# Designed miniproteins, single chains, continued (5), part 65

Each design is a single chain, and the fold is of that chain. pLDDT is the mean over its residues in the fold that is shown.

## One batch from the design tools (miniprotein)

Design m18239
Fold by ESMFold2-Fast:
Structure m18239 (fold): chain A 78 residues (1-78)
Amino acid sequence: SHMEERLKEAERRISELEFQLETLKYQADVYERKARYYSLNPEKKEELDKWQKKADDYRTQAKNLEAEIERIRKELEK
């Protein structure tokens, strides 16, 4: 049925977005660990700030993607 096809397409889209979300979270974790390494050396503040900003950018992208996934899920509840 048309409704079953719409549900299947939405579930596939959610799965694709969840995979992208895991990639963004992984990248954020990598850069957060790198920033933490530089936080141990007061002379490396510029390196800390650089990698922390990159981690924060990935975290922001992940939050936006989580919001999109939640929006799609809410539409399926109608």
Scores: mean pLDDT 86

Design m18240
Fold by ESMFold2-Fast:
Structure m18240 (fold): chain A 62 residues (1-62)
Amino acid sequence: SIKTLVVEGPTATLTLTYDEEKQITTLTITYKDGTVSTVTVKNVGSDPEKLQAAQDLIASKA
């Protein structure tokens, strides 16, 4: 099944989607100016290096 969490921020809206079957987490960042960035990480909970890379990418885009 797919689980979705949405977090609204002042500069962007973050949408986190977890696909349990594929063990994939997708983070979609929708900026207030209408631009969109997507980061996909496989099994983020057991791979801290991929989680860190995703967070670094988010910080560079926010």
Scores: mean pLDDT 67

Design m18241
Fold by ESMFold2-Fast:
Structure m18241 (fold): chain A 72 residues (1-72)
Amino acid sequence: MFDKEEKIPLSKVKEEAFKIAEEKNVPLSEILKKLRELISKKKIEIVDGVELLSSEDAKEILKEIKEFAESQ
């Protein structure tokens, strides 16, 4: 759960998106394409070389990835 985190690593968001792809049997290429589109609309903060998203933005991205995967 992201409820206690103000910032979520982009790597963690990508990992969760890939798990959704595997679970829903959607090609990783399609999930990566959708993920890039969604990330391009969000503010990325870099702290000590780690790319971070707000908890709100991370949840929105994962929700949209899940809905996209379920529509296939």
Scores: mean pLDDT 77

Design m18242
Fold by ESMFold2-Fast:
Structure m18242 (fold): chain A 93 residues (1-93)
Amino acid sequence: SFEEEIRRLAEEAVQALKDGDIDTAIENLKKLVEIMKKRNVPEAEIKAFIDGVLLAAKATPEQAERVKKALGLESIVLNPLDSRVLAFVAALK
């Protein structure tokens, strides 16, 4: 399913970030973004998911900046009150 595939890629990205493997995290997140774009997911929701992944991984500012830059998302501001970001973070291990 779409949700299962997105979740798998997000969980792999979270684990890669925790392991310090930023390149693997970026690769998995690029695949996730591509799948979401093919499903016509709004850019704002894609950005919220990426913020959720970074928050779930407890990414350092350096890791977060590198990921956002690689995905073309440098302008994302993490909103801790965004219910979609919080729900996504709660779903990750």
Scores: mean pLDDT 76

Design m18243
Fold by ESMFold2-Fast:
Structure m18243 (fold): chain A 59 residues (1-59)
Amino acid sequence: DIKEKISKIVKIDENGKYKFTVTDPEGNTVEIGVDTDNPLEVAKKLTDAGFSVHRIEKL
C-alpha cells in the first residue's frame, strides 16, 4: 500500500494545507494531504525516499 509507505516518511493528514500527487518506484500514484508550512521540504523527503512528486496544491 503506497499510503502506508508514505506514512513512514511524512504524516498524512486529509485536513492538511497541501495536497501532493505522488508516484512510488513501482508506478503506483496516490494523492495525499499533508499539514505543513514547508511543502518543498516534504517533497524533498519523498524524492529522497524514491518517490516522484508530480503536483503540489495548496488547499
Scores: mean pLDDT 83

Design m18244
Fold by ESMFold2-Fast:
Structure m18244 (fold): chain A 74 residues (1-74)
Amino acid sequence: SADLEEMLQQIREEMEKAGVPKEKIEEIEKLFREDPARGLAEAYAVLAELEGKKVERSDLERALEETRRALAAL
């Protein structure tokens, strides 16, 4: 889906800006293409960990819905 590719590109850019290693970004991109929800969950967990936070699956599901709504508003 074009929307999923756009979402993946935005996530990649956010991870790059946050200083996530290229190898880790590639792992998350691969996971996202296999399972978008798991890919988003891993990306969120990595970003949150850089800020010293622990993330639950329910928070990741909420983030996915918020991201979907944000993209729909564009």
Scores: mean pLDDT 70

Design m18245
Fold by ESMFold2-Fast:
Structure m18245 (fold): chain A 67 residues (1-67)
Amino acid sequence: MKVTVTITGEKPALTSDGTVLNKGESITLNNATIKTLPSGEILVTDVETGQQVLFDPSDVEIKVEPA
C-alpha cells in the first residue's frame, strides 16, 4: 500500500536514513506496511527499499492508499 505521513504536531518523525521530519514535512512510501508498536508509536516500512518511518500518531496525519 502507499502511505503518506505528514507531520502536523511538534514531535518530529524519525526515518531509518537518519532524516528527521519536522512539522509541515511529509514522506511517501509506495510499498508500505504499517505496524503499531506496544509503545503506541507507529512504524511504517517500505518493503522494497527497507526504509522505515517511526512516529507518534497524535502528531501525524497518515494517509493510506491501496496499491
Scores: mean pLDDT 81

Design m18246
Fold by ESMFold2-Fast:
Structure m18246 (fold): chain A 80 residues (1-80)
Amino acid sequence: PRLVVKIPEDVWPKIDFSVLIPPIEKKYNVVITPDPENHSLVISGGSPENVRKAAEDVKKIVELIANGLSTEEAVKKVLS
């Protein structure tokens, strides 16, 4: 299973993917691949539930970044 999370074009350059991707991949045992041309993250994994949960956490983190939080702060708020 895979899900695509669309990210607003103006938010994309604000995201530190080196901070965002590894903790979510580890937590849910998924693979997250950035698609810069489409400003999206492709989430794939063996578990449909874990792929959905990872997509939900990514979406929450992106929302917080859009509202002015750093990637580090947004990740901590969602994953703690």
Scores: mean pLDDT 87

Design m18247
Fold by ESMFold2-Fast:
Structure m18247 (fold): chain A 97 residues (1-97)
Amino acid sequence: MRYRITITIELPEASPEEQKQKAEEIMTQIGLELRRLAKEKGFESVEVSLKKISGNEVTIEAFIDAEREQDVLEIARELEKKINAKKVEISRVPPAE
């Protein structure tokens, strides 16, 4: 099943340009961490995208194809720990039309 992981990160106060640069760096780090976890847990990481920047908060979405929700929960916990995320949420992707 496909799962959406929504990651919220709080950045230190900086200019909008610096916040954008940091957001892009964090998105790259998330992609690398997901590839590592995919190898360890035996799943494929699908994609990582920047959803929004709102003030000092950056929201990033990742999509994972996994058979067990428990594996996705473990991935979310590992990401939260590794990137010092403020919040990580998991939801199932709706079936295609």
Scores: mean pLDDT 75

Design m18248
Fold by ESMFold2-Fast:
Structure m18248 (fold): chain A 66 residues (1-66)
Amino acid sequence: SDLEEAEKLLEERLENVRKALEEAKAQNDPVTIAVAEKELEEVERLLKKVREGDEEAARYVIKTLG
């Protein structure tokens, strides 16, 4: 289903964004930290919507990350 595909894509993206944020913090790079934190917020927001059964959010995720 679109919900299952979107959740998988978002979980993969979440892991990648978390690693990027940790690396940015280790480098003490405020610009990259800010960008990664914003991406983390967006991924977490979409993941919550998809887990709540938001089919429109799922289609958006597949279109942008699939």
Scores: mean pLDDT 87

Design m18249
Fold by ESMFold2-Fast:
Structure m18249 (fold): chain A 75 residues (1-75)
Amino acid sequence: SLRSGVLELLAEARKRYPELSEDLATAEQLIPEMSDEEIERLKRVLEGILNAKTERQAQAGIETFRALVEEMKAK
């Protein structure tokens, strides 16, 4: 399912970027309240981080992810 796919991506991101564990845990807690559109957006951002070819691309994806988590928390 879309939600299980995102959970797998969150787990992979936690392995590669353990310093993001708190933000990743927050995103995971918000998943039950997210729309399918929001889950797809989260999936694209996580895939962008994990598939980044350069450190600069990974950093940009991380900044986008953190902004998305703050946006979702503010709802």
Scores: mean pLDDT 84

Design m18250
Fold by ESMFold2-Fast:
Structure m18250 (fold): chain A 66 residues (1-66)
Amino acid sequence: SEVEKTAKKLIDFLRLLGRDDVADELEAAVKAKDYVKLKEIVEKYLSGFLSEEEKKALEEAVKASQ
């Protein structure tokens, strides 16, 4: 799914930043297909780490899965 593709890129990015704590939570939400949890993690933890373009791409992918 588009959500899974976008989340994979974010997980890889977070691991490069040493944020394995957030990456593990995001990966678990993707595996569970828990859309609500995935959105909460993105909004709470990732908004400060993403560019405007990356945020927009993720929001589009998340909304497309809903």
Scores: mean pLDDT 72

Design m18251
Fold by ESMFold2-Fast:
Formats: C-alpha cells, sequence, structure tokens
Structure m18251 (fold): chain A 96 residues (1-96)
C-alpha cells in the first residue's frame, strides 16, 4: 500500500531526472542513452499494478547512476530529483 505509492513516486522522480539529463547539452551520447533506459524502466514500474521489492531495488540503482551523471554535469535539479528518488525507494524497501 504505502510502499507501492513510494515506489511509484520514486519512478516519477527518476523519469524527471533522466529527462533533465537527456536534454542537458553537456551530456554525452552514452549518458543520454542511459537516461533513456532509465525512463523506460521507470515507466514500466509506473504501469505495474503492484510494484515489487525488485522494482524498488532496480530504481535505486538507476537513481544512483543518474545522480552520478547529474553531479558530473552540474545539473542540481537532476541531482535533487535522483537523491529524492533514492530516499523514497529505500523507504519503500523498509515497508515491504
Amino acid sequence: EEAEKLIKEAAELIREAASLIANDPRSTVDEQAEAGLAIIEATLVLMSEKPTKEDAERLIKWAERLKEIATRLGNQDAVELASKAIELAKEALEKL
């Protein structure tokens, strides 16, 4: 219940962070591709009727990678979104 909501909120934040990275002119083609994959993975979680513990764990890995990219780019908005996504997904794991 609450865990499922937190996982979906984390997925939405990952999509936003990834979109900022994909549209950042300082991002490399490889970083844009990684951001695109993160958007696909997060979208699949959002379309799920019941997000799982494994979904939350995958979202944490994607959010950590997006935070790394955003930090290199100096994209503070993307860093904040990715950091919040990690926080929410970890909280969800505690409630599962």
Scores: mean pLDDT 89

Design m18252
Fold by ESMFold2-Fast:
Structure m18252 (fold): chain A 85 residues (1-85)
Amino acid sequence: SEIINKVLEALARGDIEEAVKILEESGLPMIVMKSLLVGTLWTNGVISPGEAYELLSLSSKISWREFLQAVLDVINQERLKKYLS
């Protein structure tokens, strides 16, 4: 997904504000985006099954900023940069 790739690129730069903007402008529901983003990271071996469970267990009623910060807290930027390179 183009939207998922743009979000991951922004997060790899530490640009959480840009990642939030991309998600807000997409109009996609939190539950859909959470599943797509976490699923992409897990199926590509970026995160472990335990890390995926932790992220998927987050409430879908949290803000985009809170969700993306939780993603960065579970996976560091270096791991994400390596995946995108």
Scores: mean pLDDT 81

Design m18253
Fold by ESMFold2-Fast:
Structure m18253 (fold): chain A 72 residues (1-72)
Amino acid sequence: MEFELVSQSPLDPSLSVLRDKETGEYVIYDSALNLRLSQEEIDNMDTDPEALAKVQQLMDHVAARAQALAAA
C-alpha cells in the first residue's frame, strides 16, 4: 500500500491524515506510535479487537498531548 500525506495536525505534529493512493481511502497516522487507523477500523472497533486496541492507544496518546498543550 502507498500512502500520501494529506494533512498534519497543527496541534500535534505526530498526527496526520494519509490517503491510500490505490483505494483513495483516508487513514489517521500517529508517527509516535507508528499506528495507522482507518475509518473502517473505527466503524468496526466493537467487533475487531485489533481496531479497538489501536483506537485506545491513539486516544490515550492524544489525551496526554492535549493536556500538555492546554498547560502551555
Scores: mean pLDDT 72

Design m18254
Fold by ESMFold2-Fast:
Structure m18254 (fold): chain A 97 residues (1-97)
Amino acid sequence: SEMEKEIAALRASAESLAAEIAEGRTSVEELEEFANNSSDATQAGVYEMLAGYYALQGDLEKAKEYMKKAIEAYKKAGASDELIERVKEVLEAILNG
């Protein structure tokens, strides 16, 4: 149930981001620049959203790239092994849905 809620939340965030990019309100390049100038925890969140965005677009190669970046940023932020495993499960579910 909790993991299903996290999957639904990430999917909703990815759909919202896709709409914003389509409308020209933001871009992947702007989000990358923001992440590069942010804390490891903020970078992790941005990369997680970008992984969801690319999965929604059907670009599985870029989705996996951003998934790896998100996991690495979570590790640098000091996330627990339990949190990292949960993030992996959520992202894998998005990639397969």
Scores: mean pLDDT 85

Design m18255
Fold by ESMFold2-Fast:
Structure m18255 (fold): chain A 73 residues (1-73)
Amino acid sequence: KREELLEQINELHRKAVLAIANKDYKSAIEYLKELIKTLEELKKLATPEEQKALDQEIEIYKKQIAELEKKLA
């Protein structure tokens, strides 16, 4: 389960990066939102120290989504 979540996180990140490069901000936002959901699921299997690192990563992606949403407005 944990390894499958890590692979899914890597794949969603690659898809988001490619969408941004193609200026497909709508798809990029969708992939990043799914990435955050997968990170939240990974947190349930994580140690307290790992949870802190995951919280920092989730915050970075939330800020990135906000910036991309501004480009759509």
Scores: mean pLDDT 86

Design m18256
Fold by ESMFold2-Fast:
Parts: structure tokens; sequence; C-alpha cells
Structure m18256 (fold): chain A 57 residues (1-57)
């Protein structure tokens, strides 16, 4: 499992903003600690990540 720092770095390399990458890493870590349950925070952060990636050339 990637560390939060590794997730942030990979998302930024894919063109995701730092704010969105940090929000996703935090929500992902919380979800993973609870058996990978789908939280509202993780759902929102995932949508933000996907939107930013989809808008990149």
Amino acid sequence: MPTPEELIARLQAAGVSRETAEAYARAYAESAANGFEMTPELRAAEKAVLREIALRP
C-alpha cells in the first residue's frame, strides 16, 4: 500500500492539484484503516481526482 506521501506525489505527477491530492490521501488512509469502507470524503476526493485527470491534455 502506498504511503500518503507516495499517493500525493503520484497524484501530483498525474497533474492533480496538491489540495486535491492531500484530500484524497487523507480520505484513502481513513478508509483503509476502516477496512476500505466507502466514506463520503473518499467519494468526493475520488471524483475531484478523476475530474482533474480527465481535464488534462
Scores: mean pLDDT 74

Design m18257
Fold by ESMFold2-Fast:
Structure m18257 (fold): chain A 55 residues (1-55)
Amino acid sequence: MNKKEKLAYFLALSGFSDEALKLIEENDVSEETKIAVLSAAGKPREALELYEKYK
């Protein structure tokens, strides 16, 4: 996991959901990281939909 991916995840866990979502949208992050960040940001449905499309 690169520095930006880890930062996005930490932001989501800390309650900075909008900032975390913008970071993953603006940066080249893995699908696994996007799923993790969405889940941490309180968007489990979006995380599940992305997981199903990715796999």
Scores: mean pLDDT 77

Design m18258
Fold by ESMFold2-Fast:
Structure m18258 (fold): chain A 68 residues (1-68)
Amino acid sequence: SIWEQVQRVLDGYENGVKLAVSRGDYETAEELIKEAEKFVKSHESQLSPEQLEEAQKRIEEMKKILEE
């Protein structure tokens, strides 16, 4: 399903952001978050409201990693 694909892609972005931040590479972390936002945006019409809310929450959690 589209939702299963979105979840797997977001797992990849989350891991990438965590790795980049652990290395002090905030530029790469910010670019990965932007890519994740664009990816979710491109699938908005194919996701249920609940799935979209969950995807958006995951992006906000990625942004919080940058602030720590």
Scores: mean pLDDT 87

Design m18259
Fold by ESMFold2-Fast:
Structure m18259 (fold): chain A 68 residues (1-68)
Amino acid sequence: SKAEEALKKVKELLERAKETGEYEEVSLLIKDLLLSYGVSEEEAEEIAELVKQGKYEEALKKVEELLK
């Protein structure tokens, strides 16, 4: 499903952030990805903020909640 594809891509981007420290770039990529899957701008911004703060597990859980 599209939700499963989005979740997989988010997980890959979060792993990239952990490895490279590119929190800002990865947060923007995740925001853009979520918007492309129909997540609202406000919700996508909240998730991007969690990524910037290094709260990867919270960000991932929020994505799972929104995409189901």
Scores: mean pLDDT 82

Design m18260
Fold by ESMFold2-Fast:
Structure m18260 (fold): chain A 100 residues (1-100)
Amino acid sequence: SKEEKKELIELIKKELLKTLESIEPSNPETAKKMKEVVEKAYEELLANVESLSLEELVEKVKEMLDEIVAIAEEHGSPEDVEIIKETAELIRDALDLVLK
């Protein structure tokens, strides 16, 4: 349903922002770049929530996760990269369960 898709989008945003807040003190510029990607993807997903299938929504979230991992790998510390990759993998695994 539309409500379930919105709830999923909100939960994903909340978890990602929480992870980004944990790395912000050590690398504020990298955290800011990743927050901008998350916020933009969130706005686009909410704007299209009625027209996107669940599968399309999951694909777009995974694309966003790939983009934030790439930013972390280019600009983050090795510790930041590991934290971001672990969070992205956890979200990917949860999304795969939603599609079943």
Scores: mean pLDDT 85

Design m18261
Fold by ESMFold2-Fast:
Structure m18261 (fold): chain A 85 residues (1-85)
Amino acid sequence: DSQIQQMVQNIGNMINQIYDNIQSNTDITPTFQGNYNITMQGVNSGVLSPQTITNAGNVSNGSMSLVNDGNSVVQQAQDILQQSQ
């Protein structure tokens, strides 16, 4: 099913963005937010089973929380570096 394949691809992209954020200390929020929104549109489409919708929503929300936590750490590191100059 093309919709399930697209959802899996979008979740994969979100995971790769988290990996890239960890490797580069880059703020990925704008790109991650785009993929998150596409995934949630797929979840909310009404063509998926209720269990699949619930599980996909939980994974997407958890992934967004991890990116927000990572971005907070990067911002704190940048603030410390600025104060050290």
Scores: mean pLDDT 58

Design m18262
Fold by ESMFold2-Fast:
Structure m18262 (fold): chain A 61 residues (1-61)
Amino acid sequence: MSRPLSEEERAALLREVIENPHTPFAELGRRYGVSGRQVRELVIEDGVRALEAAVRKVLGE
């Protein structure tokens, strides 16, 4: 059963992905009661957005 993540859970999960590149999405998702596929989809959506923000900041806004 999949449930929506809270904003805090979503941020914590993304932080764990960034800090633990070797940790499988399935293991990270298990901590929050979601599937590895849901973690992967979350990372793709929010990861791309975060990368875009970081790139703009590095370019000296």
Scores: mean pLDDT 70

Design m18263
Fold by ESMFold2-Fast:
Structure m18263 (fold): chain A 87 residues (1-87)
Amino acid sequence: SPEERVRRLREEALKLYEEAKKAIDTGTPEQAVKTAREAIDKFVELAEEARRIRKEHPEVSQVANEAIDTLTEAADEAARMARALEK
């Protein structure tokens, strides 16, 4: 179902966030920057998939919009962390 697809995107986003946070906390600055950049790319891809679901299934647009907003915020946070670590 479209709702199940959005739920899976959110679960993937949470796993990526936790993996990125762990790598940043336990890795070198160089590894942390790489992980953050990879996480940004994946968050953007998941947000694009959520936009496709919203287009195909307007009935789930509210939950899809919430997922898009959360993924966009996560990407922005990862980008800020990457910039802070790049010295």
Scores: mean pLDDT 80

Design m18264
Fold by ESMFold2-Fast:
Structure m18264 (fold): chain A 71 residues (1-71)
Amino acid sequence: MLIPVTEDEEENRERLKKSLEKAIELGAQDSAEVATRRGLSPEEAQRVAETAKANGEKNLEQNIEDALAFE
């Protein structure tokens, strides 16, 4: 069952942040694997993963705010 949301915004932000960070990490790894399987060099695949992770991390706080704004 879903864990009830608490009134503690900091605790809710931490839980949401960890979930989003895990999603960003998995997405970056998947992007690198796809790039490698498409025949890109290891350096190009690493660049793809770094770009995906950086974009995810840059938008992390905004994604947290957006999720919390849905009430």
Scores: mean pLDDT 73

Design m18265
Fold by ESMFold2-Fast:
Structure m18265 (fold): chain A 95 residues (1-95)
Amino acid sequence: SPSVRDELERLRDDPEALRAFVDERERRVRQQVEDLRRQARGEDDSLQALIAGLRQLAADYEVAHHPGLPEDERLFTLRQEIELEAARLEAELRA
């Protein structure tokens, strides 16, 4: 698939299409996070799978440079939130 960044750049001149793309991407990512959480059973193996899944979702957003559009910043913030959740879970497993 093309990177999220490439799609944002392609849609930059169409604000309605850009907003629709960001809304759809955010909805799908939030649903995937919830699906991963529902599959976790508190066992080490399921928590490792959750961490890996969260990090894979975050890796879908590649930032070549700091975006100047609010819609770009929404996806960047979502990526950071997912990475922070994965890091928190990993720290708990290492404790």
Scores: mean pLDDT 68

Design m18266
Fold by ESMFold2-Fast:
Structure m18266 (fold): chain A 80 residues (1-80)
Amino acid sequence: SAADEERIKEEAKKLVEESLKKIEEDPSKYEQIILEYQKKMDKLVQEALEKGLFDAQKYILELASEFGKKVYKILKEALS
């Protein structure tokens, strides 16, 4: 449903934003934060697949790409 599409998109966006903030606050914990992020995102992906939420699936792929780029930038700056 459209309501499920928007809910999954909002939950995925919030997960990315909260995970990035946690890495910025303590870069030394990035591995643990990424593992928790992956577990939570996998649950959202599974729900989106089970419910046929194609827009949410596409949005999650775009968010995952952006997350990876932002994580790399944070870690590069923290290790410099």
Scores: mean pLDDT 87

Design m18267
Fold by ESMFold2-Fast:
Structure m18267 (fold): chain A 77 residues (1-77)
Amino acid sequence: MEELQLEIDAGVYEIKAAVSLVVAERETDPQKRAEAYEDAAKSYENAAKLLEPVDPETAQRLRDAAEGYRKKAEELK
């Protein structure tokens, strides 16, 4: 049951990341776009931490995605 709870919580963070990415893609203000990419990266990192003990392969992919979006946010600042 702890495993299932971690997967559910991770899924919520993945949805939050996806919403933040939609905001980033539609936002024209570079600062707000950077904030949206930072929010997406943070959500992916939180999902990765939760999935590490149950699905380390997916956790690694989410960490890689988070790093990519952090770099995009930094480039917009």
Scores: mean pLDDT 82

Design m18268
Fold by ESMFold2-Fast:
Order: structure tokens, then sequence, then C-alpha cells
Structure m18268 (fold): chain A 64 residues (1-64)
């Protein structure tokens, strides 16, 4: 039904927004102290930032 489809859509939007918010929080942490992540990831912080920004944009496009 339209009501069930609308509820499912709103739940999907909320889940995508939560993922975007989590990525933004991680980007903020990387911007403040990139050295914190150097020993915890296999690649340079700059590359990780680019990948996270690309994923955020992809999720934002799904919501538009």
Amino acid sequence: SMAEEQRKRQEEIAALQAKIDAIEALLERLGRNPEEFHGKVDWHPGELIKELEAEKKKLQEVLE
C-alpha cells in the first residue's frame, strides 16, 4: 500500500542520513587530527578523506 511504501521510504531515508552523519563525524575527526588514524588504516589520511567524501556524495545523491 502507499502508506507502507511511504513508511519504508522514510525509514530508508533516515538510515541513509544516519550514514551521512557518521561519515561527516569521521571527516571532522580526520580534519582535526589525521595522525590519530595513520596507525589504524592501511592508507594515507588524505586518501581516506577522499574516499569518505565520495561515499557521502553518493549517499546524498540517493536522497535527492
Scores: mean pLDDT 71

Design m18269
Fold by ESMFold2-Fast:
Structure m18269 (fold): chain A 108 residues (1-108)
Amino acid sequence: NAMEKAAREAQDERFARLYEEHGDEVENLAKKYEELAQKLRETSDDPVEAALAESKFYGALSTLYRGKAALARKQGKDPTEYIKKAEEFEKKANRYEGEAVRALTDAA
C-alpha cells in the first residue's frame, strides 16, 4: 500500500509537471495526430498507418487528461472527470493499436 501510494504520487507529480510545463505542446501534438489520422483515413490505402495514427492521437489525449487530473489533485480539485476521460482515451488507443496489428497480419 505505501509503495503503491508513493508510485501513484510520483506518477501524478510527473503528469502535473508535464501539463504545467508542456501542456500546450501535448495539446498541439494531439491535434497533429488527429489531423494525420484524418488525412490517412481519407487518402491512404494503408490501414496500418491510419490505425497507428488514431492510436497515437488517443494516446496523446490520454496523457493530456492525466496531466489535467494530476494538476486538479495538486490544486485540491476533483480529478474524477479527467481520470475517466484519460482511461477512455487509453482504451481507444489500445483498440486502434490492436486494429493496426490485425491489419498488418491480414496484409501479410
Scores: mean pLDDT 78

Design m18270
Fold by ESMFold2-Fast:
Structure m18270 (fold): chain A 69 residues (1-69)
Amino acid sequence: EEIDKIVEQAIEEIKKVLDEYTGDEANRKILQVLSEAIEKLKEIFSLEETREAFGRITQEVAKLVKEKK
């Protein structure tokens, strides 16, 4: 499913950011990845589907940020 692909791609991009960058640089790049994912979702899917996908991304990102801290 396309929505699952966008969610998984965003999570993987954030994992790569956390592996390569720290501090403010990592925070800025993570926000950019999230913004791009939301823009793609909003263009193709309903607001309900976009909110559900955003919830999935933010839940996984919160776990990744804690693990890399």
Scores: mean pLDDT 77

Design m18271
Fold by ESMFold2-Fast:
Structure m18271 (fold): chain A 70 residues (1-70)
Amino acid sequence: SELERKIEKMREMLERLDDMSLEQQLEVVLEMLRIQGEIEASGDKEATQEMSEILDEAIARLQRAVDAAR
């Protein structure tokens, strides 16, 4: 499905996050937030849960990267 394809793309971005600059990591997290909103609007609870887990991990990694840059 389209939602499954979007979730797989976000998982791929998550795996590559550590290879990205801080600015690129922020852009990825913002895109993940946008896609999360689209999935929530679809009413697909399973897809929403999967995307929430990806987003939580991405935010945690971004927070660690920001703290390391201080």
Scores: mean pLDDT 83

Design m18272
Fold by ESMFold2-Fast:
Structure m18272 (fold): chain A 70 residues (1-70)
Amino acid sequence: MEERIAELEADIDRGLKESKNPTIIETLKKARELLEKARQASGEEARQYLIDAEVYLGIAIIGLVMEKKG
């Protein structure tokens, strides 16, 4: 789990450096908050927070791609 959390954290950090859009930045910050909750939780709850963080990261990546076209 720690290795997976570290990978997602690196992806979030990269997105935060690349984006200038406040909405995308806030979505990435929410993903980071969910990863922090996953670190503090255990078992099923930790897995759910990890899944939620992955979903928010995915939304932010799509937003970054769309931002580049606008």
Scores: mean pLDDT 79

Design m18273
Fold by ESMFold2-Fast:
Structure m18273 (fold): chain A 78 residues (1-78)
Amino acid sequence: MVEEAKKLYEEGLEAFRQGDYEKALELSTKSAELAKDVDPRLAARSYGLAGEAARKLGDDKTAEKYFQQAQELLDRHI
């Protein structure tokens, strides 16, 4: 699970660098869902990437939601 979540995050980050924001959003949200109960720091990073990808797509509402989820995980676990 954690290893799969890390791989999805890395693939999402690569998609983001290539300008494939739709793929980055999909991969980062999958990573966050897999990581949230076992690696909250990875989940927070993944939600952060999802927020950035959503913002690049012009979806500020979705971006805000994911940034809030990332912050909540950091506040709860750190």
Scores: mean pLDDT 84

Design m18274
Fold by ESMFold2-Fast:
Structure m18274 (fold): chain A 71 residues (1-71)
Amino acid sequence: PYPAPSPERLEALRAALEAGIAALRSEEEVRRALEILEEMLRLAERLGWAEEAEVVREAIERVRELLEELR
């Protein structure tokens, strides 16, 4: 029912999230990024954007790992 995302948009989203995560260095930045990603996930799930939701879930897992490394 929902239109499939374009491959270019999924690649752009993944690249943007990877670049953003790689730039995080402080616990405060990591916590703020996690809050933003959790809101993005909620929106993607509500809209039925399954592929975008998976990309965001992967980003959330990486940010949580980074938060543990900074503690």
Scores: mean pLDDT 78

Design m18275
Fold by ESMFold2-Fast:
Structure m18275 (fold): chain A 81 residues (1-81)
Amino acid sequence: SKSEFDALVKEALETLDELTALAQRRGDSQLVSQVQAIREELLAKKASGDTSPRAILEVGVTLGVMQIRLSVLNLVEQREA
């Protein structure tokens, strides 16, 4: 549904914002660029108006992968402190 799609997009953008902040704090310009590319792709999907089950699945997979990346990088940063 559109409400389900919108909720997933919101959560994905929030996760990308957290990854961007972490990357900027670490001076990791390559990670900043990678996250920006994913953000642009996500915004393009939102702009397309496609709220099909496939679109929901694609956004959900992206969210899952980004949440795993954020968790791993937070663990690395904690161990470096």
Scores: mean pLDDT 82

